# Ledger of designs, part 108: designed miniproteins, single chains, continued (3)

Each design is a single chain, and the fold is of that chain. pLDDT is the mean over its residues in the fold that is shown.

## One batch from the design tools (miniprotein)

Design m11751
Fold by ESMFold2-Fast:
Structure m11751 (fold): chain A 76 residues (1-76)
Amino acid sequence: MPRGTAETARRLVEWLRSNDLSLDLKVGLIRKYLEDTPNPSREALEILLEYLETELDREDPRVQELIERIRKKIAE
């Protein structure tokens, strides 16, 4: 459900902000969301993209890979 996936993405981002997690764990949790959610809404993808671009280390190749993957899904 598009609306449900956006709510889940928002909750994930808020949880990531509230917990002192390693970059590996943050990236892993976002990957897990994308694997568990095959058809996320555009809103959900935009929420995750904003978090990745503004709050994570954009120099990390894993972060860059997730940004590219999400941008490709939004462009569909």
Scores: mean pLDDT 79

Design m11752
Fold by ESMFold2-Fast:
Structure m11752 (fold): chain A 67 residues (1-67)
Amino acid sequence: DEGLPVEELPQHLQELRQKLEELKKQVEKNPELIKKGDLEKVKEIEEQYKETEEEVQRVERWLQLLA
């Protein structure tokens, strides 16, 4: 697929993993957010985490097919 150049896939994966790691740190703070009553923010973070994790898996699959 031409939507993202093959050479850019590893860099895109790095960006996604970095974003996932940032979201993971935010998820670790969820208990504090729950105590503050920011349940909607918790859900938003968890949703972004799941979406990013799925993107990571898709990019990893694509790279595996290229190997």
Scores: mean pLDDT 76

Design m11753
Fold by ESMFold2-Fast:
Structure m11753 (fold): chain A 72 residues (1-72)
Amino acid sequence: MDKILEAAGKALNYHLNFLSSSDNKLRIEYLEKLIEALDELARAAEEAGDSDLADTARHQRKVYKRRLEYLK
């Protein structure tokens, strides 16, 4: 239960790991996991009828996907 809280928790954890990592390979891995967690969050929010949260998660996913392009 609470796919939103689970996905949000994953996203926060991966974001913090990304910020604390100095190795580019590890940073790429955490960004990829963060993008996936934000996609899960958007889907869970959509399913729950929380369009504002879904839109926020989709927007943040696009931002991190752009950051990932610059690290590869």
Scores: mean pLDDT 83

Design m11754
Fold by ESMFold2-Fast:
Structure m11754 (fold): chain A 84 residues (1-84)
Amino acid sequence: SLEELARELQKRLEEIAKKLGAKVSARLRYDEETGALVLEAAVESEEDAKKLKEELEKMKEELEKKYPEFKIEVRVHVKPKKKK
C-alpha cells in the first residue's frame, strides 16, 4: 500500500541519516501528476548530500522492487547557513 511504502521510506531515511551522522531535513509527498512518491531531503554540506543521495538511490531500487506499483523520486539538496 502507499501508506506502507511511505512508512518504510521514512524509517529507512532516518536509519540512513543516523548511519551517516548527517543532519537531514526531509519531506515526503505524493506527486499526482507523475504518480510518484517524492522524498525531498536537505543537508548542510555537499559531502553529506553526495553520501545521502547514494544511499537513497539504493533504497529507491529496493523499494521499487518491493512495491512495483509505485514510483519513487529522490531529491537531495544542500541548505548551508551563511553568517553575514
Scores: mean pLDDT 78

Design m11755
Fold by ESMFold2-Fast:
Formats: C-alpha cells, structure tokens, sequence
Structure m11755 (fold): chain A 73 residues (1-73)
C-alpha cells in the first residue's frame, strides 16, 4: 500500500521533471484514490489540493476547481 503510493509519488516527480504536468496530475489522482480506499480521507484531500494547484498551472481551471471541491468535501 505505502509502496504503491510511493511509486506514484516517484512517477509524479519524474513526470514533473520531464515537464509532463498532465502525467503528474494523473499520478496524484491515483494516489488520492488509493488513500480514499484506505479510509485516509485527510491524506486524499491533501493530495487533491496539490493536484488542483498543478491543474491551475496548466491553465485547466475547470479541473483545478473540481479537485479543490474534492479536497474541501
């Protein structure tokens, strides 16, 4: 479980370093979904906040708003 989360975190960092912010967001969303399945709502919400910030950097305001709503709910 922790190992899977770590794997997605490493992939997100690698994608960011390569300039692939879309892939970064995809990996972060997978991490948030894993935390939600584990009952870790706080961790899931924290990751959605990070995904929202990156989506905003990409200029995808609709996706950023969606992630912020998921982080707040």
Amino acid sequence: MEEEVRKYAEQARAATAAGDLKATVEHLVKMAELYRKLGQEGASKAIYRVAAEIAEQLGDEELAKKFRELAES
Scores: mean pLDDT 78

Design m11756
Fold by ESMFold2-Fast:
Structure m11756 (fold): chain A 76 residues (1-76)
Amino acid sequence: SDKAEQQLIDTLGDAQARVAEAARRGDREAMEQTITDARKRVYELAKEAGYSDEEAKRLADLVAESLRYLGDRAAR
């Protein structure tokens, strides 16, 4: 649904901003916590949107990988 898509976009945007800020501050704990929370939230939203468990896990893992990559780049 359009609402589930918007919630996913908002979740990604918030997580990206928080990861970049934590990485720039050198706060690895805050960065990892944000990635963990975002992964969990994406999984829950995907399941609520009717995706399979496998699809929801794949989306959550992709988001976590993307956020970790962003954090690594922002820390340099």
Scores: mean pLDDT 85

Design m11757
Fold by ESMFold2-Fast:
Structure m11757 (fold): chain A 94 residues (1-94)
Amino acid sequence: VKASPLLVKAIKVEADRWLARHPDLPRVEAIAQAAHFVALFTTDEEDRLAAYYAAGKIVKEEFGPEVLDEAIRAARLSGATDEEIEAFKKGFLE
């Protein structure tokens, strides 16, 4: 699974919308919520995993490798499945 430029853009836009409505929310958590929201609008498992993979890439890019545990917790709190969490971790670590 590769990070799609369209998914990266969609997740960043949706995270910004979440932060505008919830300014006290940590940005890592807003990105996880955005990935969950984008994933809800696909019926294909591969596309759902691709959304979480893209979110993992975004979090590493913005915050660096030190936030992995916080990012995984945020993904779980967003309602991510075990497979979606693994896709998120793969995006973060690659």
Scores: mean pLDDT 80

Design m11758
Fold by ESMFold2-Fast:
Structure m11758 (fold): chain A 102 residues (1-102)
Amino acid sequence: SEKEKLWEEFRRWLTNLRYFDLAADGISANPGTFGQADADAMRAQAEAEMEATSEKELLLRVAEILLKHHVKPELLKFVIEKMKELGVDPEVIKKLEEKLKE
Protein backbone atom coordinates (compact mmCIF):
# COMPACT_ATOMS: atom_id res chain seq x y z
CA SER A 1 0.00 0.00 0.00
CA GLU A 2 1.16 3.56 -0.76
CA LYS A 3 0.22 4.65 2.78
CA GLU A 4 2.29 1.78 4.26
CA LYS A 5 5.33 2.86 2.19
CA LEU A 6 4.90 6.48 3.33
CA TRP A 7 4.71 5.36 6.98
CA GLU A 8 7.86 3.19 6.58
CA GLU A 9 9.74 6.16 5.04
CA PHE A 10 8.40 8.40 7.82
CA ARG A 11 9.57 5.96 10.53
CA ARG A 12 13.01 5.89 8.87
CA TRP A 13 13.10 9.71 8.82
CA LEU A 14 11.88 9.88 12.44
CA THR A 15 14.64 7.46 13.50
CA ASN A 16 17.27 9.49 11.62
CA LEU A 17 15.97 12.76 13.11
CA ARG A 18 16.03 11.30 16.65
CA TYR A 19 19.54 9.94 16.01
CA PHE A 20 20.76 13.41 14.91
CA ASP A 21 19.19 14.99 18.02
CA LEU A 22 20.91 12.45 20.31
CA ALA A 23 24.22 12.80 18.41
CA ALA A 24 24.06 16.63 18.55
CA ASP A 25 23.51 16.46 22.34
CA GLY A 26 26.38 13.95 22.67
CA ILE A 27 28.77 16.14 20.65
CA SER A 28 27.74 19.25 22.65
CA ALA A 29 28.30 17.42 25.97
CA ASN A 30 31.66 15.89 24.89
CA PRO A 31 33.22 18.07 22.16
CA GLY A 32 36.33 16.46 20.63
CA THR A 33 35.72 13.04 22.29
CA PHE A 34 32.50 11.97 20.51
CA GLY A 35 33.40 9.06 18.20
CA GLN A 36 32.00 6.22 16.06
CA ALA A 37 31.11 4.03 19.08
CA ASP A 38 29.08 6.90 20.56
CA ALA A 39 27.36 7.49 17.20
CA ASP A 40 26.54 3.76 16.87
CA ALA A 41 25.10 3.72 20.43
CA MET A 42 22.92 6.78 19.69
CA ARG A 43 21.59 5.19 16.47
CA ALA A 44 20.75 1.96 18.34
CA GLN A 45 18.95 4.02 21.01
CA ALA A 46 16.96 5.93 18.36
CA GLU A 47 15.89 2.64 16.72
CA ALA A 48 14.89 1.13 20.09
CA GLU A 49 12.91 4.26 21.05
CA MET A 50 11.02 4.14 17.73
CA GLU A 51 10.07 0.46 18.31
CA ALA A 52 8.90 1.12 21.91
CA THR A 53 7.06 4.43 21.36
CA SER A 54 3.47 4.86 20.12
CA GLU A 55 3.09 6.55 16.72
CA LYS A 56 1.36 9.63 18.19
CA GLU A 57 3.94 10.03 20.98
CA LEU A 58 6.82 9.60 18.51
CA LEU A 59 5.32 12.28 16.23
CA LEU A 60 5.02 14.73 19.16
CA ARG A 61 8.68 14.13 20.13
CA VAL A 62 9.80 14.63 16.53
CA ALA A 63 7.69 17.81 16.18
CA GLU A 64 9.49 19.25 19.25
CA ILE A 65 12.88 18.37 17.69
CA LEU A 66 11.86 19.95 14.34
CA LEU A 67 10.81 23.17 16.09
CA LYS A 68 14.30 23.42 17.71
CA HIS A 69 16.43 22.47 14.66
CA HIS A 70 16.88 23.57 11.06
CA VAL A 71 15.73 20.67 8.84
CA LYS A 72 15.08 20.02 5.14
CA PRO A 73 11.65 21.34 3.98
CA GLU A 74 10.76 17.89 2.56
CA LEU A 75 11.12 16.24 5.99
CA LEU A 76 9.09 19.01 7.66
CA LYS A 77 6.30 18.63 5.03
CA PHE A 78 6.28 14.84 5.50
CA VAL A 79 5.90 15.18 9.31
CA ILE A 80 3.12 17.78 8.93
CA GLU A 81 1.16 15.56 6.50
CA LYS A 82 1.54 12.46 8.72
CA MET A 83 0.45 14.38 11.83
CA LYS A 84 -2.64 15.56 9.90
CA GLU A 85 -3.43 11.95 8.85
CA LEU A 86 -3.23 10.75 12.49
CA GLY A 87 -5.07 13.79 13.91
CA VAL A 88 -2.14 14.72 16.16
CA ASP A 89 -2.15 18.12 17.93
CA PRO A 90 -3.40 20.80 15.45
CA GLU A 91 -1.55 23.58 17.37
CA VAL A 92 1.82 21.82 16.87
CA ILE A 93 0.99 21.36 13.16
CA LYS A 94 0.41 25.15 12.88
CA LYS A 95 3.81 25.89 14.50
CA LEU A 96 5.54 23.49 12.07
CA GLU A 97 3.73 25.12 9.10
CA GLU A 98 4.89 28.56 10.31
CA LYS A 99 8.49 27.25 10.50
CA LEU A 100 8.14 25.86 6.94
CA LYS A 101 7.20 29.38 5.68
CA GLU A 102 10.43 30.85 7.13
Scores: mean pLDDT 73

Design m11759
Fold by ESMFold2-Fast:
Formats: C-alpha cells, sequence, structure tokens
Structure m11759 (fold): chain A 64 residues (1-64)
C-alpha cells in the first residue's frame, strides 16, 4: 500500500524535478508521512492530480 503510493508519487516528482530530487524526497517521505501528504496537497493545488487521485494516495499511505 504505502510503497505503491510512494512509488507513484515519486514518478511524478522525478518527472518535475529530476531523479536526484526524487530520491531525496522519497527518503524524507519514508521518515515522515507529513512530507508525503504535503506533496500530495501541493500537487493538488497545482492541478497536477485530481481530488480523487489525491484521496487515493493519502488513503494508501495511511493504510501502511
Amino acid sequence: AFDQALATLRARVEALYGPEVAALWEAESRRSLEVFEDTVAHLLRLGLITPAEAAALVAAARAA
């Protein structure tokens, strides 16, 4: 659950900011659920994901 949500969101971060930033982000998100959820909220505000995708990602992360 969480690993799949993390991998999905990492792919988005890598597309936007490159693999080095994506690797650092993944390490921080593994240490802090808040970092993961803040990133989901940020992408939702930018219109890069839908509210349904955001809800699914947060639910998958919290089920871990």
Scores: mean pLDDT 78

Design m11760
Fold by ESMFold2-Fast:
Structure m11760 (fold): chain A 70 residues (1-70)
Amino acid sequence: SVEEVKKKVFESLEKGIAVANQLPSPEARRLFLERALESAKRVIEEEIEDEKAKQEIIEEVTNMVRKALE
């Protein structure tokens, strides 16, 4: 379901952000989170058929990563 995919992706990104915060440089953190975001987008694109839900979840995960990189 959309809800299960969203939960899984959000949990993975929250854990990824925690890992990224332990990395020694801003460059390492950025690269790690950029790759995590691209992986999340791939899962969303493959698992969610509803275009509106897909777009909303992609926006939410993008904002999570953007905020983590501030």
Scores: mean pLDDT 85

Design m11761
Fold by ESMFold2-Fast:
Structure m11761 (fold): chain A 91 residues (1-91)
Amino acid sequence: MEEEERRREEARRLAEEAVRVLEELTEDIDNDELREEYARLLERLREIEPGEGYRLLLERLLKAVEEKQKPSAEEIAAAEAKIEALAEEAA
């Protein structure tokens, strides 16, 4: 049964894309405490399987970035689009 494996691989690829976008949003942080907090969340995301819990953790990280870093609307929209794509595929 290859369908479950293919779906899992697709979800993982979308998860990697979402993590990459969030990494780019956090890489220019000049606050060491925030950088450490984001690094811990990103590390946790790399260790869990894509799914509802993964999506909620991505949304939590994006919200924290939005509140503390205040990125552009375009950057937030790009990250949200990746999270939405993962949610649709992982469902």
Scores: mean pLDDT 67

Design m11762
Fold by ESMFold2-Fast:
Structure m11762 (fold): chain A 65 residues (1-65)
Amino acid sequence: MEEKERKARELALEYAERLAETFRAQGAKYVEVEQLSDTVFRVVFEWDGKRHEVIIDANDFLEGL
């Protein structure tokens, strides 16, 4: 059980970092990955003066494991 939870957190962080790199490549500004809790990450970015955020929950990855 602990292995799946650890793997889910690793996958969620990897997905958040990949998403952040994708947004930077597309010209987004102020792109940051923030850890809100042990299982929740947030990718924040700005496009044309508008702030956007994407929430990534490691628990969503547990369903696929």
Scores: mean pLDDT 79

Design m11763
Fold by ESMFold2-Fast:
Structure m11763 (fold): chain A 55 residues (1-55)
Amino acid sequence: MKEIQEHLKLAEEYRAKGEEARKTKNAQFDSDGYQALAGAHLALAEILRKRAEEA
């Protein structure tokens, strides 16, 4: 499903942005926020994958 692919891509994107913000020491909130978003998208992708496989 393209939704799974999209969530995985967003998870990687947000993870990278979170690490970049952390390295820059720009905003801890930005880093934490991006990491949370990355985790949420990764979790959603896994849930969708399991649901599709159980169909």
Scores: mean pLDDT 74

Design m11764
Fold by ESMFold2-Fast:
Structure m11764 (fold): chain A 84 residues (1-84)
Amino acid sequence: DPHAAARAFIPQLKEELPKAVEEGNKALLLSYVRAIGYLAMLGLYEPIKDLVEKYKDVLDEYAKQLPDEMTLFKLGYERLKKEL
């Protein structure tokens, strides 16, 4: 179940995203912005809204760097930002 798997990832995202931001780990930040976009595509806004709002400036920078194949994740992220 994609929704169950996505929800199970949220605690890990909340723990690891702040660390990736502090460390400036570009590969992890690209991975996490993609994951946030995926969560947003599934309508899972409420569990991650506060996290996205807190790190918006960093996430915005890395969302712009996602390749065209990840357009759905970019759109998910942008939709979540409008709901903040």
Scores: mean pLDDT 80

Design m11765
Fold by ESMFold2-Fast:
Structure m11765 (fold): chain A 107 residues (1-107)
Amino acid sequence: KVLIVSSSSAHQKTLQEALEKLGYKVTVSEELPDDVSEFDIIILDVESEEILEKAKELVKSGKKVLLIVPPKIKQEFDLGDLPSLSFDPGESVEVLAEKLEKALAKL
């Protein structure tokens, strides 16, 4: 099971379609829920430093976390060793699915 956390309805839809194409069962949320125990993978759309701190806490607790980072934010924020994927709004769902499959395989 995969959880997507994003405040962007466009990002939620595109990420959900790509992950479901790969055979994942996807739950979408605007905010990180208090209990994430049912999810194997958590995908976080990085819009702020607060999300990065939450990502670090989840990784320390043993969760598999993938960051979705716009190219501009990836250059401005120090992601450390956290797995990340750049989201390009111009990419097809098929291209995004291929990127997600490769990124998730490394977790």
Scores: mean pLDDT 73

Design m11766
Fold by ESMFold2-Fast:
Structure m11766 (fold): chain A 118 residues (1-118)
Amino acid sequence: AMTPVQRVIRDIARAVLEATRQALDEGDSVENILRKVAEAALEVLKKYDADPSYNLTDEERDLVIDAASGILQAVNEVVTEAKEKGLSKEEAYARIEERIRQVVRDFAARHGLPPVEV
C-alpha cells in the first residue's frame, strides 16, 4: 500500500498532467497553462490538508511541496521549449508526461521513498 506522501505526490502529478492536457487541447498560452497547472496542484494540496485521515508531519508536508515545485518546474521548462520549437500539442504533452514521470521517480529515489506510479 502507498504511504500518504506517495499518494499526495501521485495525485498532484496526475492532476497536473490532466490540467496540462486540457490546456494544450484548448490552445492556451504558456502563462495560462502554468496558471492552470499550479491551480490543479494547489487544489490537491488543499484537499489533503482538509482530510484528518492524512496526518502529514511538517517534514512530510515539506517533501510534498518540494515534489509539487519540481513537477511545476518540469511543466514550465517543457511547455516553454515546445512553444519555442513549434512542437505539436501531442508531442508537447508526451514530453511533459515523460518529464513529470522522471521528476517523480528521481524525487522518490532521492528521498528513499518507494516508487510512485503516476
Scores: mean pLDDT 86

Design m11767
Fold by ESMFold2-Fast:
Structure m11767 (fold): chain A 107 residues (1-107)
Amino acid sequence: MLSNEQVEVNLLFLIIAASSSVFVAERMIDNYEKTGDKKKLELAVKILQAAGELIRYLKEQIEKNKDSLPNADKLMERLKEVVEELKKAVERIKRLDPTVEIEIPEV
């Protein structure tokens, strides 16, 4: 079994990975707005869907381990910040293609 410190480090790494994925998707949206390359928009949608699933997984892991993780509240606050980043990216996509649906996880 992993130590509580190793669990927290792994969760933090995955929160950073989720934030980085949203950043990459935003860059794909920027590229689409400049070039009209719909493949970039399609890739951004797939990345944001994957980021949403990762955020949902991370919320469940933090909640499951909250009593054993001394920094659970701080990890949850960082996850909430990533959800706000995700919301902004999703709103950009909806303005460009209103038929696209991306579920925003509750955190």
Scores: mean pLDDT 88

Design m11768
Fold by ESMFold2-Fast:
Structure m11768 (fold): chain A 97 residues (1-97)
Amino acid sequence: MSDKHYEELLDKHVKDAEEDPDGVLESVKNTMDMLIQMATTLKNSRLDDIKKLMAQAEELVRQGVKYVQQGDYDKAREAFRQSHDKGDQVMDLLMPK
């Protein structure tokens, strides 16, 4: 993504967490469960690493939602950025280039 598109994505995550925090948390949990199921079905040798990274990504999203609720939008954006980085690591393990 371009830097501008990535920043717009993070701003959208902050807005989504402000408008529907429960929906954001449910969405990330459903995405995690789906990716873990896919890795399990494919018998991915990195399944334990994928589970660990997804758990870290979920925790970062929870922290981001908490920061949004506290009005700390800068910390929320940083938490969502770190969660996205963990998601990218999971995708690299699921579908190595």
Scores: mean pLDDT 79

Design m11769
Fold by ESMFold2-Fast:
Structure m11769 (fold): chain A 108 residues (1-108)
Amino acid sequence: DEKEKLKEKVLEKFKEYLDMLLKKGEITEEQAEILLKQFEDAVEKSSLAELELLLKALEIMLYALKNGVSLEELYEKESDEEKKTTIEVAKTIHEGILNRVKLLEEKK
């Protein structure tokens, strides 16, 4: 039950992130649907600890996107090692999204 609620919250934050990218014109509606399905598969396979880390990473990604701050700038200015690790996870997710979008564009 707690794990299922955490999965729902992680997916809600990811959908919010994709919606912001759509509004900025950085991804298409079709790309957003593909990214969501792939992320849902990853979330289903995730442990509680991985889901908690994903939630924190997505919250940082949403903060960066809403405030026009790069994840790189957040990482460089952060003094807390645990939060730096979470930002690194956020960077990895963001790079994964960009790489997937690039592959989807190449298949047109």
Scores: mean pLDDT 82

Design m11770
Fold by ESMFold2-Fast:
Structure m11770 (fold): chain A 81 residues (1-81)
Amino acid sequence: MSPLEAAQSGLDLARDLIRQGEEAYEKGDLGRARDLYRLAIDYATNAYIQATLLGDEELAKEAKEARERAEELLKRVEEEE
């Protein structure tokens, strides 16, 4: 697997984790949603670093957007009572 393929796979996994976290949140499982969003941030951050090192500006932008989305969703969960 090339480094670019690994970065893309990491971003795809981050997006899947965000979706799973949103499903958990809608079901009222705030603990699972929080853990899934934290994991999504980790994968998106790694994808962003790899994309930046490879000079893939489009992939880096998409990874940054995924990270920011997961951070926003995590903040929402952490603000729940």
Scores: mean pLDDT 86

Design m11771
Fold by ESMFold2-Fast:
Structure m11771 (fold): chain A 86 residues (1-86)
Amino acid sequence: SEFEEQFQALAQQVRDLLARARETPSPEEQKELLEQAEQKLQEMIELLNERVYEKNDITPEELEKYKALIAELQAELAEARAALEA
């Protein structure tokens, strides 16, 4: 519950940063926002790893759910970066 709330809050922060990056006309600001999104995404990965390695109480179904969300956000970040380079 508390873990899920924190994890989903970080996911929302990543999405908000990606949305802001898409809205700004400044390439410099886009780059800064995408770097912030990557940092928040790394925080999500660290939070999940801490749960897996410290508590070892995560179900395979929960683990796949959280991994899928991370993979989706990684793909969205990669797409946003590719658009910036075009």
Scores: mean pLDDT 85

Design m11772
Fold by ESMFold2-Fast:
Structure m11772 (fold): chain A 67 residues (1-67)
Amino acid sequence: SAAARRAALVDVAEEYLRLAARAAASDRATQEELAPALQARLAVLAPLSPAEVAALFQEAARRLAAA
């Protein structure tokens, strides 16, 4: 369903935000280790419009704030 696809994309955006926060707080070696995981999440989101990406990241940020 469309709702299930959207939920999966929000999960990807949430994983990206968690990994990006870890990378920002980490040394260079850890950033290099995390880079493939960050790139994989971006690749899933790359085909989407800027408005769709913004909506997914807004929902992901809300989930992280609630956790």
Scores: mean pLDDT 85

Design m11773
Fold by ESMFold2-Fast:
Structure m11773 (fold): chain A 73 residues (1-73)
Amino acid sequence: MEELSQEEMLAKLKEIYKGLVEKVKDDPEEVREKILEQAREDILSYAREHLSPELVAELEAYLDKLEEEAKAK
């Protein structure tokens, strides 16, 4: 039950960050960078408090992948 709670939280954090990336896609690059950097820091801080180290690493890899996809323009 506790592990399912962590998996659910991981999924929610991934959706929040992905939603922010989509929301700011039309914003100027400088604005997008600042918003996404702050969001990443807040999300990872929260994740480190509530998720196992393995799930935190999974989340970091997901965020890194989204950033690389954004750079591949």
Scores: mean pLDDT 76

Design m11774
Fold by ESMFold2-Fast:
Structure m11774 (fold): chain A 65 residues (1-65)
Amino acid sequence: SAAEALNRALAEADRLGLDADEASALVSLVMELAGLPVSAADRALVDSLPAERRAALEAVARGLV
């Protein structure tokens, strides 16, 4: 379920020691993959990340859904 995927994203962000921006980006990517709406501000945060960091978080998010 979407709620289970979000809970996994929060646990994984903590396990990986992500900063607040990367943790928020991971949650937003999981929401997007689960078909949930993402705010313009959250989308902009994801898009502002370095390409290598964004790609790594996208790979993590795909494993959580």
Scores: mean pLDDT 84

Design m11775
Fold by ESMFold2-Fast:
Structure m11775 (fold): chain A 104 residues (1-104)
Amino acid sequence: ELEKKRKELLEKIEELFRRAEERLLAAREAGDLEAMRREVEELVRELERLAEEYPEFRELILRLREVLRRLLEDEIAVLEGRPAPPDSPALLEEAARLYEEIKK
């Protein structure tokens, strides 16, 4: 039962990331920072929905949401000409760790 829910959650996360990556890349190539911010907010809302659908993984999903929000906000900041925050490598490691925790 838990393994089936994990598989369904991972498939939904992978689909969500695929769509978000495509839309964020398009906005980035267009130089549309406002569109990028809208896509970040949409990704955050979809992850919140997944946390409600999969309460067994809620804490992990919400932590992944916060880490991804910070990473994407950091990317937008760099594109705005601000220096990259020094915690970006640690955030990437945290995101990978959280995804691996869900995967197991």
Scores: mean pLDDT 77

Design m11776
Fold by ESMFold2-Fast:
Structure m11776 (fold): chain A 83 residues (1-83)
Amino acid sequence: DFEEQLRLMAEAQIQRAVDLLAEGKYDLARQLLRSLGISEAAIDELIAAAKAGASAEEIYDKLLRDYLEQAIETVKKQVEKEL
């Protein structure tokens, strides 16, 4: 199912961003989160939370709750660039 594949791709990108935050790779995490359509203000809050010791699980759950639909739409637009 195309929609399910888009969701899995979006979740994989979110997981990658969380892994980058956990590794202290904040600039790479910012670039990835921005590419998913997440605002700079939201990215700043996520980085601040990671620096303050929020767990990878907490950040992942927040991203799924607040931004999964936006990430899916962004991934869909990326896939639809080619016919």
Scores: mean pLDDT 85

Design m11777
Fold by ESMFold2-Fast:
Structure m11777 (fold): chain A 60 residues (1-60)
Amino acid sequence: ETVTVTKTVFLPEEPSEEEARRIGIAIAKAHGLTRVDSIEYEVKKTDSGYELTITVTGTK
């Protein structure tokens, strides 16, 4: 069964692509995904830091 999970994380520093990927994998595990098919992310600068929106698609 294919599942898509989207989560927003607030960070004090600009996240690297590798950091965003690691957070995405952690989100997948937390939501019970047994396989990760894709991880997409968007970074937005805010007054207090950075807003990272991660979308993970995988199989449960």
Scores: mean pLDDT 80

Design m11778
Fold by ESMFold2-Fast:
Structure m11778 (fold): chain A 76 residues (1-76)
Amino acid sequence: SPLEEELRKIRDEYLERARKELSPELVEELATALDDLRRRLLELHEREGVPPQEVLDTFREAARELYEAALRRQRE
């Protein structure tokens, strides 16, 4: 679906950045967290009728926060 494609693009953009800045362990943790969130948001869209724009906005904000948290852990 177009929504699934846009969520995958956001995921891939953050993981591309992560591979340059983070350890492989932190990249794997970020990828897992993003994939879990993407799955849950797609389920909310399909089962509960959450609008695509709300799903995209939620995922973008959460991806940013997860990435920034991983950067902080990398610097520790």
Scores: mean pLDDT 87

Design m11779
Fold by ESMFold2-Fast:
Structure m11779 (fold): chain A 73 residues (1-73)
Amino acid sequence: SRLEELRRRGRELIERLKTASEEERPELIAQADLVGKELAALGDLEGAREVGRAVQEAYRPEDDEAIEKLLKT
């Protein structure tokens, strides 16, 4: 199902964010943010919170412009 695929992607992104390079981090954060929002829209608030927590832990202010660009595209 879509929900199961999103949960799977969320877990993958959480793991990748733990070892992400500076170059990879903005794209992974943008992807994780989108997955978290879709999980919340489908009613998986706990899954959305877990993904959001991983994003918060990985976040760096210098990535803001790159993340905004990815989310607007």
Scores: mean pLDDT 81

Design m11780
Fold by ESMFold2-Fast:
Structure m11780 (fold): chain A 96 residues (1-96)
Amino acid sequence: MEEEILKEAEELEEKVRAGELDEAELERRVAEIARRAVEAGIADTLHALLAAAAGGMEEATRRLAEELGLEPEEVRELLARGLREALRALRERLAA
């Protein structure tokens, strides 16, 4: 399970490096990897990314705002900025 998700993340990174993916496609692929990671029971943090991709930013923002004690607008900005960084964090966590 973990090895399959890691391979998916590595393939995505290679495509980004080759310039084959735009930002929207990257977000979609990160969401797919996050969904698989959540199904494998890997991370609560990745569940937030999955919620942002599948249910929209509003649903993810509400849940994280309540959990973290932040304003919804602040969480939305963090999610929007963090999509690319989330891919790297996912890869690092799975490689450990």
Scores: mean pLDDT 54

Design m11781
Fold by ESMFold2-Fast:
Structure m11781 (fold): chain A 82 residues (1-82)
Amino acid sequence: EFNKYLTEMVKIAGKVIKDSKVVSQIVGLVIRALGSILDGDLDAAKKAVEEMAKLIEKYSDDKSKKEIKELKDKAIEAINSL
């Protein structure tokens, strides 16, 4: 389930963010979240998801901000279930 929520956040990022450098930052945060889970550092994984959500929200309209907030909360809940 975590990968599903993370993938959906990345899809929204691709729609709202047009700056390639910011897109690269999102990719880096995805890698960091997944790497932190593999290392057993669930707090670092949650922090990466929070930072990713905040960055996507900066470029989002009100509807996309709401969607990102809901997906972030679901992703964090999924990490807490590991």
Scores: mean pLDDT 84

Design m11782
Fold by ESMFold2-Fast:
Structure m11782 (fold): chain A 85 residues (1-85)
Amino acid sequence: SDTPISIENIKELEKKLIEKLEEYKKEFEELKKKGELDEEEIELAEKLLKYIENKNMLEAWKLQLEVTNHPSTQKVLEMVKKAEE
């Protein structure tokens, strides 16, 4: 079952996403530095990070799901999965 939505739960999820944001940024910068990301992967990672940074949790979750299911975004998917662990 999905986590019940309440003001307290929203604030807790926001805090967790902000904490994970630093891990996402670190992984993204490392992959980008290594030149292992395609332009499409860079754009998707930047959109995901921007949505999380702007506290737009719904858009972040939607984009994360798209990254998870898109084969051309495997490096971005690895970044997301690593940060969630």
Scores: mean pLDDT 62

Design m11783
Fold by ESMFold2-Fast:
Structure m11783 (fold): chain A 71 residues (1-71)
Amino acid sequence: ALGLLADVYLKLGNVDEAVKVFQEIYKKLSTPEEKRVLVDELKKLSKELSAPKNEILENFAAQLEAEIAAE
C-alpha cells in the first residue's frame, strides 16, 4: 500500500510528498528486517519510474540502506 501511494506522488512530480511518506514509515519501523523490506520496495519503485524522478527515490533508498548497515 505505501509503495503505491509514493509511486503515484512521484509520477505526478510530487517527489517531496513521496519521500515524506517513506520517511515517516521508516521512523516508525523498529527492526532491521522491516527497514530492509521498505528499502527493497523503494528500489523496485525507482526501477518503474522514468528519470529524473527515480533518482530522488534511489538516493533516499541508498541513505536508508546505509543506516541499516550501521545498526
Scores: mean pLDDT 73

Design m11784
Fold by ESMFold2-Fast:
Structure m11784 (fold): chain A 67 residues (1-67)
Amino acid sequence: MELSEEEKIEKAKTLLDQARQALAAGNRVEAYNLYLEAIKVVKDNPELRDEIVAQMTADFAAADAAA
């Protein structure tokens, strides 16, 4: 039931990609929730978690600049 490290990384990448697609479509609430799910999946990997948080911040800033 627990995900392996490889499975966690793969799932986080999938969620991050889905979050970016949702944000590009203007669905900010869905994007935010997907970013949070990605962060939760990698909670045991602070380096990857911090990377996802930084990417989330950058992606939202880019979406705001494109609006």
Scores: mean pLDDT 79

Design m11785
Fold by ESMFold2-Fast:
Structure m11785 (fold): chain A 86 residues (1-86)
Amino acid sequence: SLEEKIEKLRNASVSERREILKEMLEELRKDLTQQKIDEFQELMVELYRIAKNSTNPDEKEELQRLADEALAEAERILERRKEEQK
């Protein structure tokens, strides 16, 4: 569930956070549904919130960078699907 993914992300190490985002992006590539897009957006909002509230500058920077990279990749996936559905 989305809640489980968010909870896992909160308790994850740096490497585990990268892997969680990679898995979500792979899910979007395989089955791009509105539900999956909405779940991804909620995960991104949560990731940015964790970054904003972090008291560790290194963690804050890492989380913001990961979120930005994941969002950019998701936008590429969405654009590709949009082209294929014309």
Scores: mean pLDDT 77

